# Ledger of designs, part 51: designed miniproteins, single chains, continued (5)

Each design is a single chain, and the fold is of that chain. pLDDT is the mean over its residues in the fold that is shown.

## One batch from the design tools (miniprotein)

Design m17751
Fold by ESMFold2-Fast:
Structure m17751 (fold): chain A 85 residues (1-85)
Amino acid sequence: AADADLARMREDIARMKELLEQAPNLTIDELKEKAVEVLKMAVETYKRAKELIDRGERPEEARRLMQEALDLAVKFIKLYKEKLK
């Protein structure tokens, strides 16, 4: 159901925000592990959003959550890359 997919997307976004807040205090190895986790959550959110949009189920909300997840993933990857320097 769309509500279950939207709830999961919001849960994953909240987790990504938590990981992003923790990121400045993590070691490089921990950041690498968490970067993989964030990317997986962003990909799953994108897939769920695309399915909802394709079915016409709450497409505006799905697009918003998809964009938020992508923005968070980009921010996390930038922090990871900066720590590698």
Scores: mean pLDDT 84

Design m17752
Fold by ESMFold2-Fast:
Structure m17752 (fold): chain A 85 residues (1-85)
Amino acid sequence: SEEEDEKLIEKLKEKLEEVFKEADELEKEGKYDEAIFLLEEEEGLLLIELGIAKREGNEKLAKKIEELIEEVRKKIKEIKEKKEK
């Protein structure tokens, strides 16, 4: 249902915000590898949810989850670039 999909996306977004906050705290401590690992774990969980949405033919939900995965991948790239400096 649309309500269930909206609630799932809301929960996934809330989790992602918490993970980003934890990653930012790790970055401030210079713990770049730990921050990257935390974000890669979250990417993995989002990829599982994406696989489920695609299998069920829920293209709208899949697109929203793909947008969250793109945010995670962007954050991982930013931290990797900071680590190399």
Scores: mean pLDDT 88

Design m17753
Fold by ESMFold2-Fast:
Structure m17753 (fold): chain A 83 residues (1-83)
Amino acid sequence: SMGYGLGLLGHATTMLNTARLSTRQQLRDPSNEEAVRTAEAAAEAARFYAEQGKSLPLAPVLEELAREAEELARRAREHYRKY
């Protein structure tokens, strides 16, 4: 239903925003592994919502949100490893 798809979009967007905030925290404090773990958890949740919406017309948008969250989490982990 339209309501279900909009709910998934809202949840995925919230997870992407969580990943953005956490990666900014990690950039300000490179030793902050908690921020990296938060970004990784947000990316996993965004991916979960993208998988739930896989058959919906908005699936490409959910996929883009999940990929962006995953890329942010990957970069945060990379910066932490290099610190």
Scores: mean pLDDT 90

Design m17754
Fold by ESMFold2-Fast:
Structure m17754 (fold): chain A 70 residues (1-70)
Amino acid sequence: SSVDSILSLPEHAQIGFYAEGLVGLETEPEAPEERKEKTREILEQLEKRMPQSLVDKAKALAAEKIKELK
């Protein structure tokens, strides 16, 4: 599964993937709703299974990237 593949990555890559998913949801208004829904589902599963410290770092990274684009 996509979740299991991501969880097998090094910490920095897990952080990057989660952050990229959050950025995509906020900054891609033309993305199909089905794609956004799948991204939300993956992020929810990752948040349940990743260490909270990595999730927090990913959210902070996404927030900085979103500020740069808005």
Scores: mean pLDDT 80

Design m17755
Fold by ESMFold2-Fast:
Structure m17755 (fold): chain A 83 residues (1-83)
Amino acid sequence: SMSEEERKAVAREGLERIIEEAFPDLTLEELLAMSAEELRARIIELLEEEAKRLGMPEEEVRAEMEAGVDRAVEALLRGKEAV
């Protein structure tokens, strides 16, 4: 079975991969140092850019974006805790 140290290493590698893919200018260390508010702001920026690319109205998407942002921030914070 996997040790706690092995589980942490796998979680760290997973986070590094996600960060490189979604935030190519952000390091894992910077992400781990970010507050929930900073993570939320970054995710909102990405979702706003994607909404513009898809031609979606911002006002109508906002409530869905807020729900998505909350879920994404919680997932990232759980990932951060696992490392």
Scores: mean pLDDT 64

Design m17756
Fold by ESMFold2-Fast:
Structure m17756 (fold): chain A 92 residues (1-92)
Amino acid sequence: SDAEEARKIAEEKAKETREEAIRIGQEIVNVSKDVEKGEKAAARVYTYAGEKADEAIKEAEKSTPEEARKIMEETKREVLEYGRKVLEEVKK
């Protein structure tokens, strides 16, 4: 059914978004001058990614498969943009 396909897309794309957030978080820690500063910055990225992914899944599950894909792709873009912003702030 469309609902089953939309849910599958939401779950798979949410996993991809969380994995990308973890990669950015690890980069943040690696480039930080202070371990504690890097860990706190990475934690902000993980929290943001988790909250955005959970919200997006709830919206996507109520949508068509095509709409679910668009919702999840936009959410991934927002999470990656936030992560990159935090990474650039930590490099200072």
Scores: mean pLDDT 87

Design m17757
Fold by ESMFold2-Fast:
Structure m17757 (fold): chain A 80 residues (1-80)
Amino acid sequence: MLSTEELAEFVLEKVREKLADRPDLVAGIERVLQTAVLEGLSPEELLKMLRVIERHYAETDPDAAAVLREIIEEAEKLYK
């Protein structure tokens, strides 16, 4: 299955594609993904972190949270 680096790259590519109109949000997610890779998180830990971020955005930006949820579900299918 995908390494943490490959999983992070996949998520970043999808975020850049689907949230292209939200460069601020893309930059935020990119920073989180870079941190996860640098800290040596497992793919499972990265996916859990992304779910926490999704829940946070669901309260303040539900449209962005919905897009992020779709990306995470796609990433989970590739990882599993």
Scores: mean pLDDT 81

Design m17758
Fold by ESMFold2-Fast:
Parts: structure tokens; C-alpha cells; sequence
Structure m17758 (fold): chain A 75 residues (1-75)
């Protein structure tokens, strides 16, 4: 559901802002959010966020996670 996907992405953002060492937990939440959404735009943003997290680029990942929330909220 849309609300569930948004909540998972918000939790991932909070974890990354609080403790970047919890990257693996954030990636798990993002993958769960990706499974719950049917939005192609949100899925692309979430995929790009996962890629950035795997590379250790937290700033880029946060930008894509926030973009995914906006896509989910305005559909």
C-alpha cells in the first residue's frame, strides 16, 4: 500500500540521518518499500537510492529516497 511504502522510506531516511553505519537496515527497508509500490517513478528512485547506498554515497541516496516519497505522495 502507498502509506506503507512511504513509512518504510521515511524509516530508512531516519536511520541514515541518525547512524549511517546502519546502511544494511536502510537497504532492507527500501527493498520492502519497492515491493509495495506500483509507481514506476518511485521504483526507479528507490533503485537509484539502493545503488547509492551500496556505493556509500549517502547524500545521493537521501536525495533519491526523498524523491521517492514525493512520487508516492502525489500519485
Amino acid sequence: MKEEAIELVRKAIEILKTDPSKRDEAIELVNKAKELTTSPQAKIALDMAIEALEKGDYDTALNYLEAAIRSLEYE
Scores: mean pLDDT 82

Design m17759
Fold by ESMFold2-Fast:
Structure m17759 (fold): chain A 89 residues (1-89)
Amino acid sequence: EMSDEELLARAEELVERAVALLREQGASELEAEELLGLGLIVIAIARRLLEKGKLSKEALKAAIEAGEAALAQGDGLGALEAIRKGLLA
């Protein structure tokens, strides 16, 4: 099974892929930069919560799986929202 660090890296890759998809779909450079920054901040907060036992590995996996499902359907915003809600809700 993946380590916490491997899962966090996968979440970062997911955020990058979601933003890249949104750029392909016509998002402005400013919007893309802001969404990337916000997504990476969410993951940084999640890392701290994982370290403190405030976020479970199961919750992190569920957020990544939901984000990947959204990306598979061409929904970059849905992928970013899955990460935000799964990690910070």
Scores: mean pLDDT 85

Design m17760
Fold by ESMFold2-Fast:
Structure m17760 (fold): chain A 92 residues (1-92)
Amino acid sequence: MIEKLKEEIIKSGAATEEQIKRAEEEAEKAGRMDLFDLQLELYVAWLNKDPEKVEEIARKLGDERAEELKELMERYAKGEITEEELAEEVDK
């Protein structure tokens, strides 16, 4: 069902087809396609503004920032930060 996740992300306008393809190619080079699948699930959770799901998937990815990402999503869902600010914080 990874194709459905890609379609949902593209349809939302949150990422372009080219951005997703680039991320997929980098994951293939790294031998980390399982992590790519989890990253798409995480992105869909961001689109749905679901802090609990964001934390769950981030923990599965071994992301030490899982709790911080949940807090960022809660702030984004409340309108306390913009999409651009959220992207900058996630990239840290």
Scores: mean pLDDT 73

Design m17761
Fold by ESMFold2-Fast:
Structure m17761 (fold): chain A 74 residues (1-74)
Amino acid sequence: GKKIVDELLSLKDDPEKLAEKAVELIKSGELKFEHILEIHKHDPELAKILFDALRLYQMGESDEKIKEYIKSRL
């Protein structure tokens, strides 16, 4: 849990790597709502982006569209 939060926060200055890692964690089921809530305490804007990305994945959007969404909002 904590490692996922720390990793995503550490990638804030690298939109390409952040988007790639976020999609990997979403697809594996490792990025859960509890992690997004923890990120919200440090960076509410990033938490909103990740929550929207998770929701897009649940709605059946492609990996590429989700990565593009994340990069466009950072």
Scores: mean pLDDT 84

Design m17762
Fold by ESMFold2-Fast:
Structure m17762 (fold): chain A 85 residues (1-85)
Amino acid sequence: SMEQQQALNQAFLYISSAIDSYSRGDYDTAALYLKKALEILAQYDPERAKEFALDMQQWLERYGHKLSPEVREELEKLIKEVLEQ
């Protein structure tokens, strides 16, 4: 549907913003954009959301120590919710 297409396009824009943010060392902002992208993917493309959540777990293993505790907790919670669907 057109609505699904627009939502997925927005998720891809958030992923691009996340990549830009962490390339500049802004890990909290990157995590926030990844969270927004995952929320959209979980609603409109659950299979891709699970794949993305697994990639995000790997990213957190490498960079999670650079995140504020609250941002890390929120992202870990969403990843768990998506993978348990």
Scores: mean pLDDT 87

Design m17763
Fold by ESMFold2-Fast:
Structure m17763 (fold): chain A 97 residues (1-97)
Amino acid sequence: LDLSTPEGALAAGLGACFAAASARNGRPGRVTIEEAAECIRRAVPGASLEEARAAAREADVDGSGYLTFEELARAFELVSGVPVTGEQVRAGAELYG
């Protein structure tokens, strides 16, 4: 994970937030819509919690109420316009979570 890039730094922050949320809910590799929305809001200055929740719901393709690393990366892109991959978010969770 390359922290010298804006995408890498953002993915690291998202991953750390994901890891903390996943640990709290007891579901490895999964966060709730609310947890995902909070992670996105922290990573995107000026984003509202409502906007983050809407993006998280849109990225929850299977309607499970939980997001994977890939779905969180997609939700983040919908809010920020910055493309990050689920693999980068997972790497951030493993290194900084």
Scores: mean pLDDT 79

Design m17764
Fold by ESMFold2-Fast:
Structure m17764 (fold): chain A 65 residues (1-65)
Amino acid sequence: TTHVAEIEVDGIKFKVTVTTEGDKVKVTVTGEDGTTEEIVVDSSDTDSVLKAIEEAIKKLKEKAA
């Protein structure tokens, strides 16, 4: 199962793709410049997925600065 959403943080738009594959969840975040950060989590729980999204956004913001 794949979920796609666009979110905006501090005026910067991100495309978030969450793909569930068995017991793993792959989170891919793409910035406006096309830079992509990917994190795989060993849990399908909401808290683990949210932490992965936050971490990916943080890394992309650091690269964009």
Scores: mean pLDDT 75

Design m17765
Fold by ESMFold2-Fast:
Structure m17765 (fold): chain A 58 residues (1-58)
Amino acid sequence: GSMEEEQRKLAEKMRETIERLKSSGPVELLAALHEIQRSPLPEELKKELIEEVKKVLA
C-alpha cells in the first residue's frame, strides 16, 4: 500500500494500544509515547495520539 495507508494503519494500531493501556502501568504509557514520537506519522496524528495517552494518565 501507499505510505498514507501504512500511516493510517499504524495510527489505528496505536489508538487500540492506548485504549488497552488504561489497565497498564506508567512505564507502558511512556513507552507508547516514545513509539508515537518515533513513528513516521503526520504531526496531526501524533498530537491526537499523545492527547489520547494524556487522557489515560489523567
Scores: mean pLDDT 76

Design m17766
Fold by ESMFold2-Fast:
Structure m17766 (fold): chain A 63 residues (1-63)
Amino acid sequence: SEEALRRLARELGLSVATLRAIARDLGISDDELAQMSPEELIARLEAAGAHRAAALVRAGLEA
């Protein structure tokens, strides 16, 4: 849901558009993304070798 995406984006300190762009790079659907935790997203990014995107998500959590 869009509400779940907004919640995750807020948790990460990112815009919904930025979060969707990261997910698109990994082939993650909006529905799958809406069900993910911040930790799950970071783990998925690192497993995929997307180190730059993982760093962005970590930085958002610290902001």
Scores: mean pLDDT 77

Design m17767
Fold by ESMFold2-Fast:
Structure m17767 (fold): chain A 87 residues (1-87)
Amino acid sequence: ELARLRAERLELGEEAERASGEERERLLVEIAGLLAREYELLGNAEGLRLLAEFLERVAEEEPLPEEVRERLRELAEEARRAAERLE
């Protein structure tokens, strides 16, 4: 599944580069979710913790719609729980 997740993340990355506004924000959230899943499959607890910290910081500091902020916070919590399960 790792190769499939990476392929999907790269495809979404290309879509995000072509997108703007709300569509781009949605794609970036989806990419973050896939990246968290990749780290979990790799057993990369440190990567998951750093990703969670990064997502929390982005949700707090960047001027994003509330729906995007909520989703980023949810992904950060999921990543932290995944890291804890791996340790």
Scores: mean pLDDT 79

Design m17768
Fold by ESMFold2-Fast:
Structure m17768 (fold): chain A 81 residues (1-81)
Amino acid sequence: VPLPAGWKAFLDDLIDAIEAGKMSPEQVEAARDFLVSMASQMSPEMQAALIAYLEELRAKVTDPRAREFLAELIARLREIR
């Protein structure tokens, strides 16, 4: 099952905002919590698609803050399973 284009656009924009320093630490944490909450309501196939896309983003991103955000998000999403 492919991850919807809207989800990819949202994640790309979120990473761009983190890299640009436009988000406070509290906003970054809230965004992570929101994504985990939304993912917990997804089918297992959609959760797998989301994790796969986040792994692709992590491989491409070089900014340390964005990489840490993605690593923590992926770890929390894997705990849902």
Scores: mean pLDDT 81

Design m17769
Fold by ESMFold2-Fast:
Structure m17769 (fold): chain A 90 residues (1-90)
Amino acid sequence: RSERVREELARLARELGRLALEKANGKLKDDEVKRRTEEIIERARELERRDPSVRLATQAIIDLAQALKEANPDMALGLADGAELLARRL
């Protein structure tokens, strides 16, 4: 149901935020960041297929995850804030 899908998206957005903080702090290698962001993107697309009404939220998560793949540490810090704000609004 839409409520459960939004709850899963909120958890996914928080996972993305934690990943962005780990990248900002230099704790992750670029290959690991790329692998984990691609996993988040795939999971977001699966949630959209289950409930197309959350398309805007899934697209926001996908956009943040794609930005994180290319981000330097300073940009990653800003993306972490964006992911947390998105999670709070889901």
Scores: mean pLDDT 83

Design m17770
Fold by ESMFold2-Fast:
Structure m17770 (fold): chain A 65 residues (1-65)
Amino acid sequence: SQQERQEQTLRQAGLELAHHARENDWSDEEVEQIMRSWERITGDPERVQRVLDYYREALKRDETG
């Protein structure tokens, strides 16, 4: 469904954010600043929160596995 595809897109955005943070050695504070910018651009705090949640899960997966 379109909702499942949208969720997949948000998950992928979070995973890409985690990869960029690792490549650029970004701190959690720097990532938060980026997410604040996305919130202003998208006007959708719920989507930004879901991307951030997926970002956190991606970081955990990389450490545990």
Scores: mean pLDDT 76

Design m17771
Fold by ESMFold2-Fast:
Structure m17771 (fold): chain A 112 residues (1-112)
Amino acid sequence: EAVDLAEVLREAAREPDTAKARARIEAALAEAGLTVTGVAEIAGPPRVIVFEALDADGRRWAVIASGGELDHAQQAEVAAHAARLGYDATVTGGVGPGDVAAVKEALEKAAA
């Protein structure tokens, strides 16, 4: 079954229990064939959860939930920052107002 990671991340962003939100993301990543190598969270507000994962080709993914709904310019800025940290790909999903600074902080924590 095809996994819509962005929708899973939006659902996780709505989950008030951080452990349940993380479990949802981890299950979806496993179903998508991604191997989790790290996780970081910023309690917020806004709460940001970043999973570091590897795909079958060895690409390093940043999978981000609760960074808010990012527009195209904010997504490009986050992707550029993730690339500087050594990530090959970025997927984001969230609810509420976008917060690029919180997402960057969570990415740096996950990459450390």
Scores: mean pLDDT 76

Design m17772
Fold by ESMFold2-Fast:
Parts: C-alpha cells; structure tokens; sequence
Structure m17772 (fold): chain A 81 residues (1-81)
C-alpha cells in the first residue's frame, strides 16, 4: 500500500541520517514521520501532507534535519504522481 511504502522509505531515510543527529533532533524527525504516517492513514490528501512537511522544514535550523525533510517531501511527491 501507499502507506506501507511511505513508512518503509521514511525509515530507510531516517537510518541514514540518525547517526548525525542529536537525541533531540532525532526525536523531532521521528515525530514528523509519525505525523505524516497518521495523516496518510486518516486519508489526508498528499498535497496537505507535503504542505505540512514544508511547514515543519521552515522551522528547522539543523541542515541535516532540513535535508531529511526535503527527501521525505520527495517521497510524498513521488507517491502523489
């Protein structure tokens, strides 16, 4: 399913960046992933999920977290196509 593919790809991306993150930054990234997952499970349109991820990115100062959110947005955009 789209949900399962999103979760799998998000987890793979997180594993790549996790060693570069503080515990606090890792927790915020995990919260962003879970929020997107719950929105998908509730049937929220992908365009709204992408908008939410962009809003979360706008508040982030850590370039590693920002890059992760960009890659997560790309995953959502690919699934929307």
Amino acid sequence: SMLDEFIERAQELFKEVEPQLSEEDAERVERAMVEAYLMLAEGVPLEEIIARLRALKARETNPVVRAFLDRLIEVAEELAA
Scores: mean pLDDT 87

Design m17773
Fold by ESMFold2-Fast:
Structure m17773 (fold): chain A 66 residues (1-66)
Amino acid sequence: TLKVTPGPNSKLTPERIRTLLESFGIEVKSIEKVGDSYLVEVDEKDAELAKDALEKFGGAKVEILK
């Protein structure tokens, strides 16, 4: 599970998170809004790739949760 916090000027939405991750072959199991962040569930093996994609292309701070 990833905690995704959009940056101050980020255009990141749940739809954009899904399309970005799916473009890297990552299946998104769920996206939940929690305050100013999104909780994104992916396979554990894809967590690091998903983090890198969202940080580089989404303009977000990403934390990998267990």
Scores: mean pLDDT 81

Design m17774
Fold by ESMFold2-Fast:
Structure m17774 (fold): chain A 66 residues (1-66)
Amino acid sequence: SEEERLAGELALIAARLIAAEARARDPSAVVTITQLDETVFEVTAVTASGTERTVVDGRKILEELK
């Protein structure tokens, strides 16, 4: 659906912003974006202090914007 497509695009944008912020905080971090579903992405940042994992759900972003 068009709503699902938009949710997926918003989730990817949010995931990229999270990844960029992680790299800005720690330039040595290994940051990976994994698509779990059409509208769900996971950002994993492996740093010297540990691993940060953030799940982004595009449907939740759309709910917040409505």
Scores: mean pLDDT 85

Design m17775
Fold by ESMFold2-Fast:
Structure m17775 (fold): chain A 90 residues (1-90)
Amino acid sequence: SEFEEELLNELIEEVRKKLKEWGMSEEEIATVIKLLKELYQKYKNEDWIGATEVELKISKVLSHLPSEERAKLLLEIRRKIQEILEKVKG
């Protein structure tokens, strides 16, 4: 749905902006955004094992960041994905 695409694109741009502020390369940002889109599909399909595997891949790309900042970003991503899915399903 166009509404789902708009909400997902908003999340993608929020994450992109934060990673740019943290000085990440365009290549690293592109990798995280690709994984974020994969993570969204895993949550949407209720593939919890697949979601965990993608989160671990994101964590590895972000391994040079402080653990607290990495954990905070992953928690925010998960929260926002759930909000999008609730709005789309409701």
Scores: mean pLDDT 87

Design m17776
Fold by ESMFold2-Fast:
Structure m17776 (fold): chain A 91 residues (1-91)
Amino acid sequence: MYELEVTAIGDKEKVELFARGAVRSARELAKQSGAEIHELEVRIEKIDENTARVTLRVVVDSKELAEQLAKDFIGGAGSLGVEARVELREL
């Protein structure tokens, strides 16, 4: 089992857009690869009027999927101009 934790901070609307895109991308890639998502948790925290933080936690059974998701999440955050940090752990 592999756990991905993604933390992204930035403009509220961009963080929310990133969160929605990340969830959709994770489910799509899992379907395409035949891998299972065991857990998918999203937490969005308002920091101030214009700033939010999202924490996305994904647990998968495939190392290849976990590594691909990490790359896709970093790329997606970068394309939206939000700062993201990704942690990958073997469970």
Scores: mean pLDDT 84

Design m17777
Fold by ESMFold2-Fast:
Structure m17777 (fold): chain A 101 residues (1-101)
Amino acid sequence: SKFDEIKEKLIKLLEEIRADVEAGRLTPERYQRYLAELDKLINELEKLKKEHPERQGEADEMISLISAVKTLLREYLRDPAANRDRLVAQLKEIIEKLKKL
């Protein structure tokens, strides 16, 4: 389904973000790219939610998880040393939640 395609894209993107954070490779350029891709996925989910109201709960959960990732990334960039382990742990938790949807 289109929702499964978006879920797979989101999981892949979050695994990329996690790998960059673990490697100390999250540059401002990579951050802006990830933010743009996350926003694009929110827009695609909002569109699908209008086209498939029966799947609103699934779409809302995915949008909520993306919003949480955006918040965690902003907090990480403010203080990477203090927030790296928390961001990695939270990304792993969010990826597992997505796999169960």
Scores: mean pLDDT 88

Design m17778
Fold by ESMFold2-Fast:
Structure m17778 (fold): chain A 85 residues (1-85)
Amino acid sequence: TGKTAGETVKKEAEKNNGELSTKQASESGGKGVEEGGGDKRGVYIGESTVASEAYKNGGKLSTKQGEKSGYLGGLNSQGGGGAPE
């Protein structure tokens, strides 16, 4: 779920002194979707969503930005079975 993905990214940011690099944000976004029961396509969507938000923020996400971006990635990964390429 989006909540699970958001909490996962938030916790990873807290472990990294309140910020995530683009790479850490991507990995945390994918992990959050996987922990929420997402498949490999959903994990990719989560990684891409959170990485994109990190890029927009100069290559880093704060804890609150990470939580919001992770939540969004989790919701995007739940798009109903029509895999956008």
Scores: mean pLDDT 77

Design m17779
Fold by ESMFold2-Fast:
Structure m17779 (fold): chain A 60 residues (1-60)
Amino acid sequence: MGEVELRILRLLSERGPLSQSEIARELGVAKGTVSRALDRLLAAGQVERTRSGRYRLARP
């Protein structure tokens, strides 16, 4: 797992559901970098997208 992916998982664990733009701002990285990391986390089943378009940790 990449550094950005690990930082996203930690951030979502601490702050709950966040949009891609909020994640990019909090981590200080480009929105495109967050988008690619989120795509991999979604494919791995580690995060899910809510109806509001925010991302959260997948249900246990």
Scores: mean pLDDT 81

Design m17780
Fold by ESMFold2-Fast:
Structure m17780 (fold): chain A 92 residues (1-92)
Amino acid sequence: GREAVERAYELAVAAIRKASDVLDVAKAIALLLRVIGVYLEAELTGDYEAAIEGLLEILKELKELAKEKGHEELVEEIEKVIEELERIREEL
């Protein structure tokens, strides 16, 4: 439940922070603010499945940004994080 969503949140934040070295700072900040919004909505609603879906959407956008910049290694790392969030969703 909540502990799984907290883990998913930590993984999403870590992925964006790692990507911040190769992303525009404004884009990194925008993605982090979206992650915070997803977390706050989960706290208010208790909808943990919707929270993980929101984080997955943000991570998929991060992956596309990394692809556009030609950072193939970063794309693979983000894909692994997406796979881990998909497993967390199945355990809810």
Scores: mean pLDDT 82

Design m17781
Fold by ESMFold2-Fast:
Structure m17781 (fold): chain A 82 residues (1-82)
Amino acid sequence: GAELARRGVEAAEAGGRAGTAEAEAGGVLAALGAGLEAALAGGGEEAERELLEGARRLADDPAGRRGALAGARAARGMREAL
């Protein structure tokens, strides 16, 4: 649950640090994927919180922040649908 969301944020941060648009896109996709997977695993609320905290931490990385926010939204959607 939350561990997958955290790994997604970490991947987004690592992608941003690589300094290439391709690496940044990879990080964003990893964060979104981790959020969706965590939500499907039943950790929606914890995953949402971890991704929102990560997005706040990624304030200076707009691409990573967008990925983390998208993941949090997906986790919340799954939690509300249950």
Scores: mean pLDDT 67

Design m17782
Fold by ESMFold2-Fast:
Structure m17782 (fold): chain A 86 residues (1-86)
Amino acid sequence: LAEEAIKKLNEAKKLLEELKSEIDSSVYEELIKLLDKAIEAIKKENYEEALRYLGKVVDLLEKNNINNVEIRKLLKEAADLIFEAL
């Protein structure tokens, strides 16, 4: 479960990198930092903290009108896996 959630978040990071030229550089950097913090929290089995960071990622995507369906799907699937581990 943890390994699959981390894989989905790394896939979301790759998709964000592909969209990097279309995203404000400061927003892109913050999204990657939050995703890295979520991954680190999962590795430490701090699942509540991981979900908190993922919530911040989703909020930041919404505020900046980043409507990539695949990224949002990967984030939701990762969050669902983490929630099942609680």
Scores: mean pLDDT 86

Design m17783
Fold by ESMFold2-Fast:
Parts: C-alpha cells; sequence; structure tokens
Structure m17783 (fold): chain A 110 residues (1-110)
C-alpha cells in the first residue's frame, strides 16, 4: 500500500524487497525476515516506516517473522518510526495473543 510515484523514487533494492513482500512473504520466512530487517535498518526514516507497515499483515499471520524487525523499529531514533512500530505491534498482539509480541510491547514501554 504505497503510492506508485513514491515507489518509483525508492532505491532499486528497496523496490525489489517490497515487491517480494507483496507477492508471497510466507513461502520463505527467513527471506521475508531478511527483507523486513533491510527496510527497518535503512538510512531513510521513510523507508523504515514503510518496512514497519509491511510487518502488519505478515505478523498477524506468522508473528515469528516480524519479531526482530519490530524490535529494531521500537528502538528507532525517529519517534514517528517508533510510534508506528508500537501501533503495529499492539495490533498484531490483539489479533494473535502471541507472548513474544507481548514481551516486545512490555520492553518498548520501559
Amino acid sequence: DIDPKLFAKLPPEIQEALKYLLTDPLADPEKTTEYLTLLVNHPDPLVRRIGVNSTLDIGVKKPDIVLEPLRLALSDPDPEVRERALSVAEFIYKKTKDEKVKKLLEEAKK
């Protein structure tokens, strides 16, 4: 769910990661975690926010894939990235009741 004009301006590696994550992110969980981690570690806070948003649908279906990307984003230097990560993690916990996601939320509130 990204504007086509914004997508076209993203680095090629980021465009490839986002295309992969929109196709079949559950077919290779390890590769999906690698791409999500790439996005949330990107120098551009806009790319990191896109990475956080990409964890939502994946995390609701399989929380283990998004735990490390969300942990990184919850500690991000940008407050907008942190707030978005908190909102996404809270939604995933509400839908899954996953105890590892709950632990991420408890650590983020310290």
Scores: mean pLDDT 85

Design m17784
Fold by ESMFold2-Fast:
Structure m17784 (fold): chain A 79 residues (1-79)
Amino acid sequence: SKAEKLVDELIEKFGLETIRAFLEEIRKNPDKIDPRLLGAVETISLLDIRTRGVKPSKDKKKVEELKKFLIENAADLLP
């Protein structure tokens, strides 16, 4: 699926630790997250499954790059 392909690309480009940090940020501060990112439910669910138990990265710049990349590519998955 498009979501599975995007998940594989995100893991290869950013790494598991950066993805885990992004997901933890969503959980702690959902009101500060771009609503377009929250709309990518299937992608977010797959990322959570694949990064379960991974220690989150402290690199905030890489997390911001991940958010921008996901917004640019998540548009292809939104209705």
Scores: mean pLDDT 76

Design m17785
Fold by ESMFold2-Fast:
Structure m17785 (fold): chain A 67 residues (1-67)
Amino acid sequence: DLDAVVQRGLDDDVADLAARARALGATPEQVRRLQDLVRQSYRAALAGDEEGKARLEGEVRRLLAGI
């Protein structure tokens, strides 16, 4: 069940990044934005959009650097 494996991996990655962001003192809005960006990155990867994925990963890194 590929879809279930992918969704589980996405949920785990989103949860891990959200927990780390909260530990760094991120606001609830920053955590929500981070979760949205990570989910968008996974969707871009699944669609074969390498440029979109790279851009979204860059936005995640910038958001984390701003915390």
Scores: mean pLDDT 77

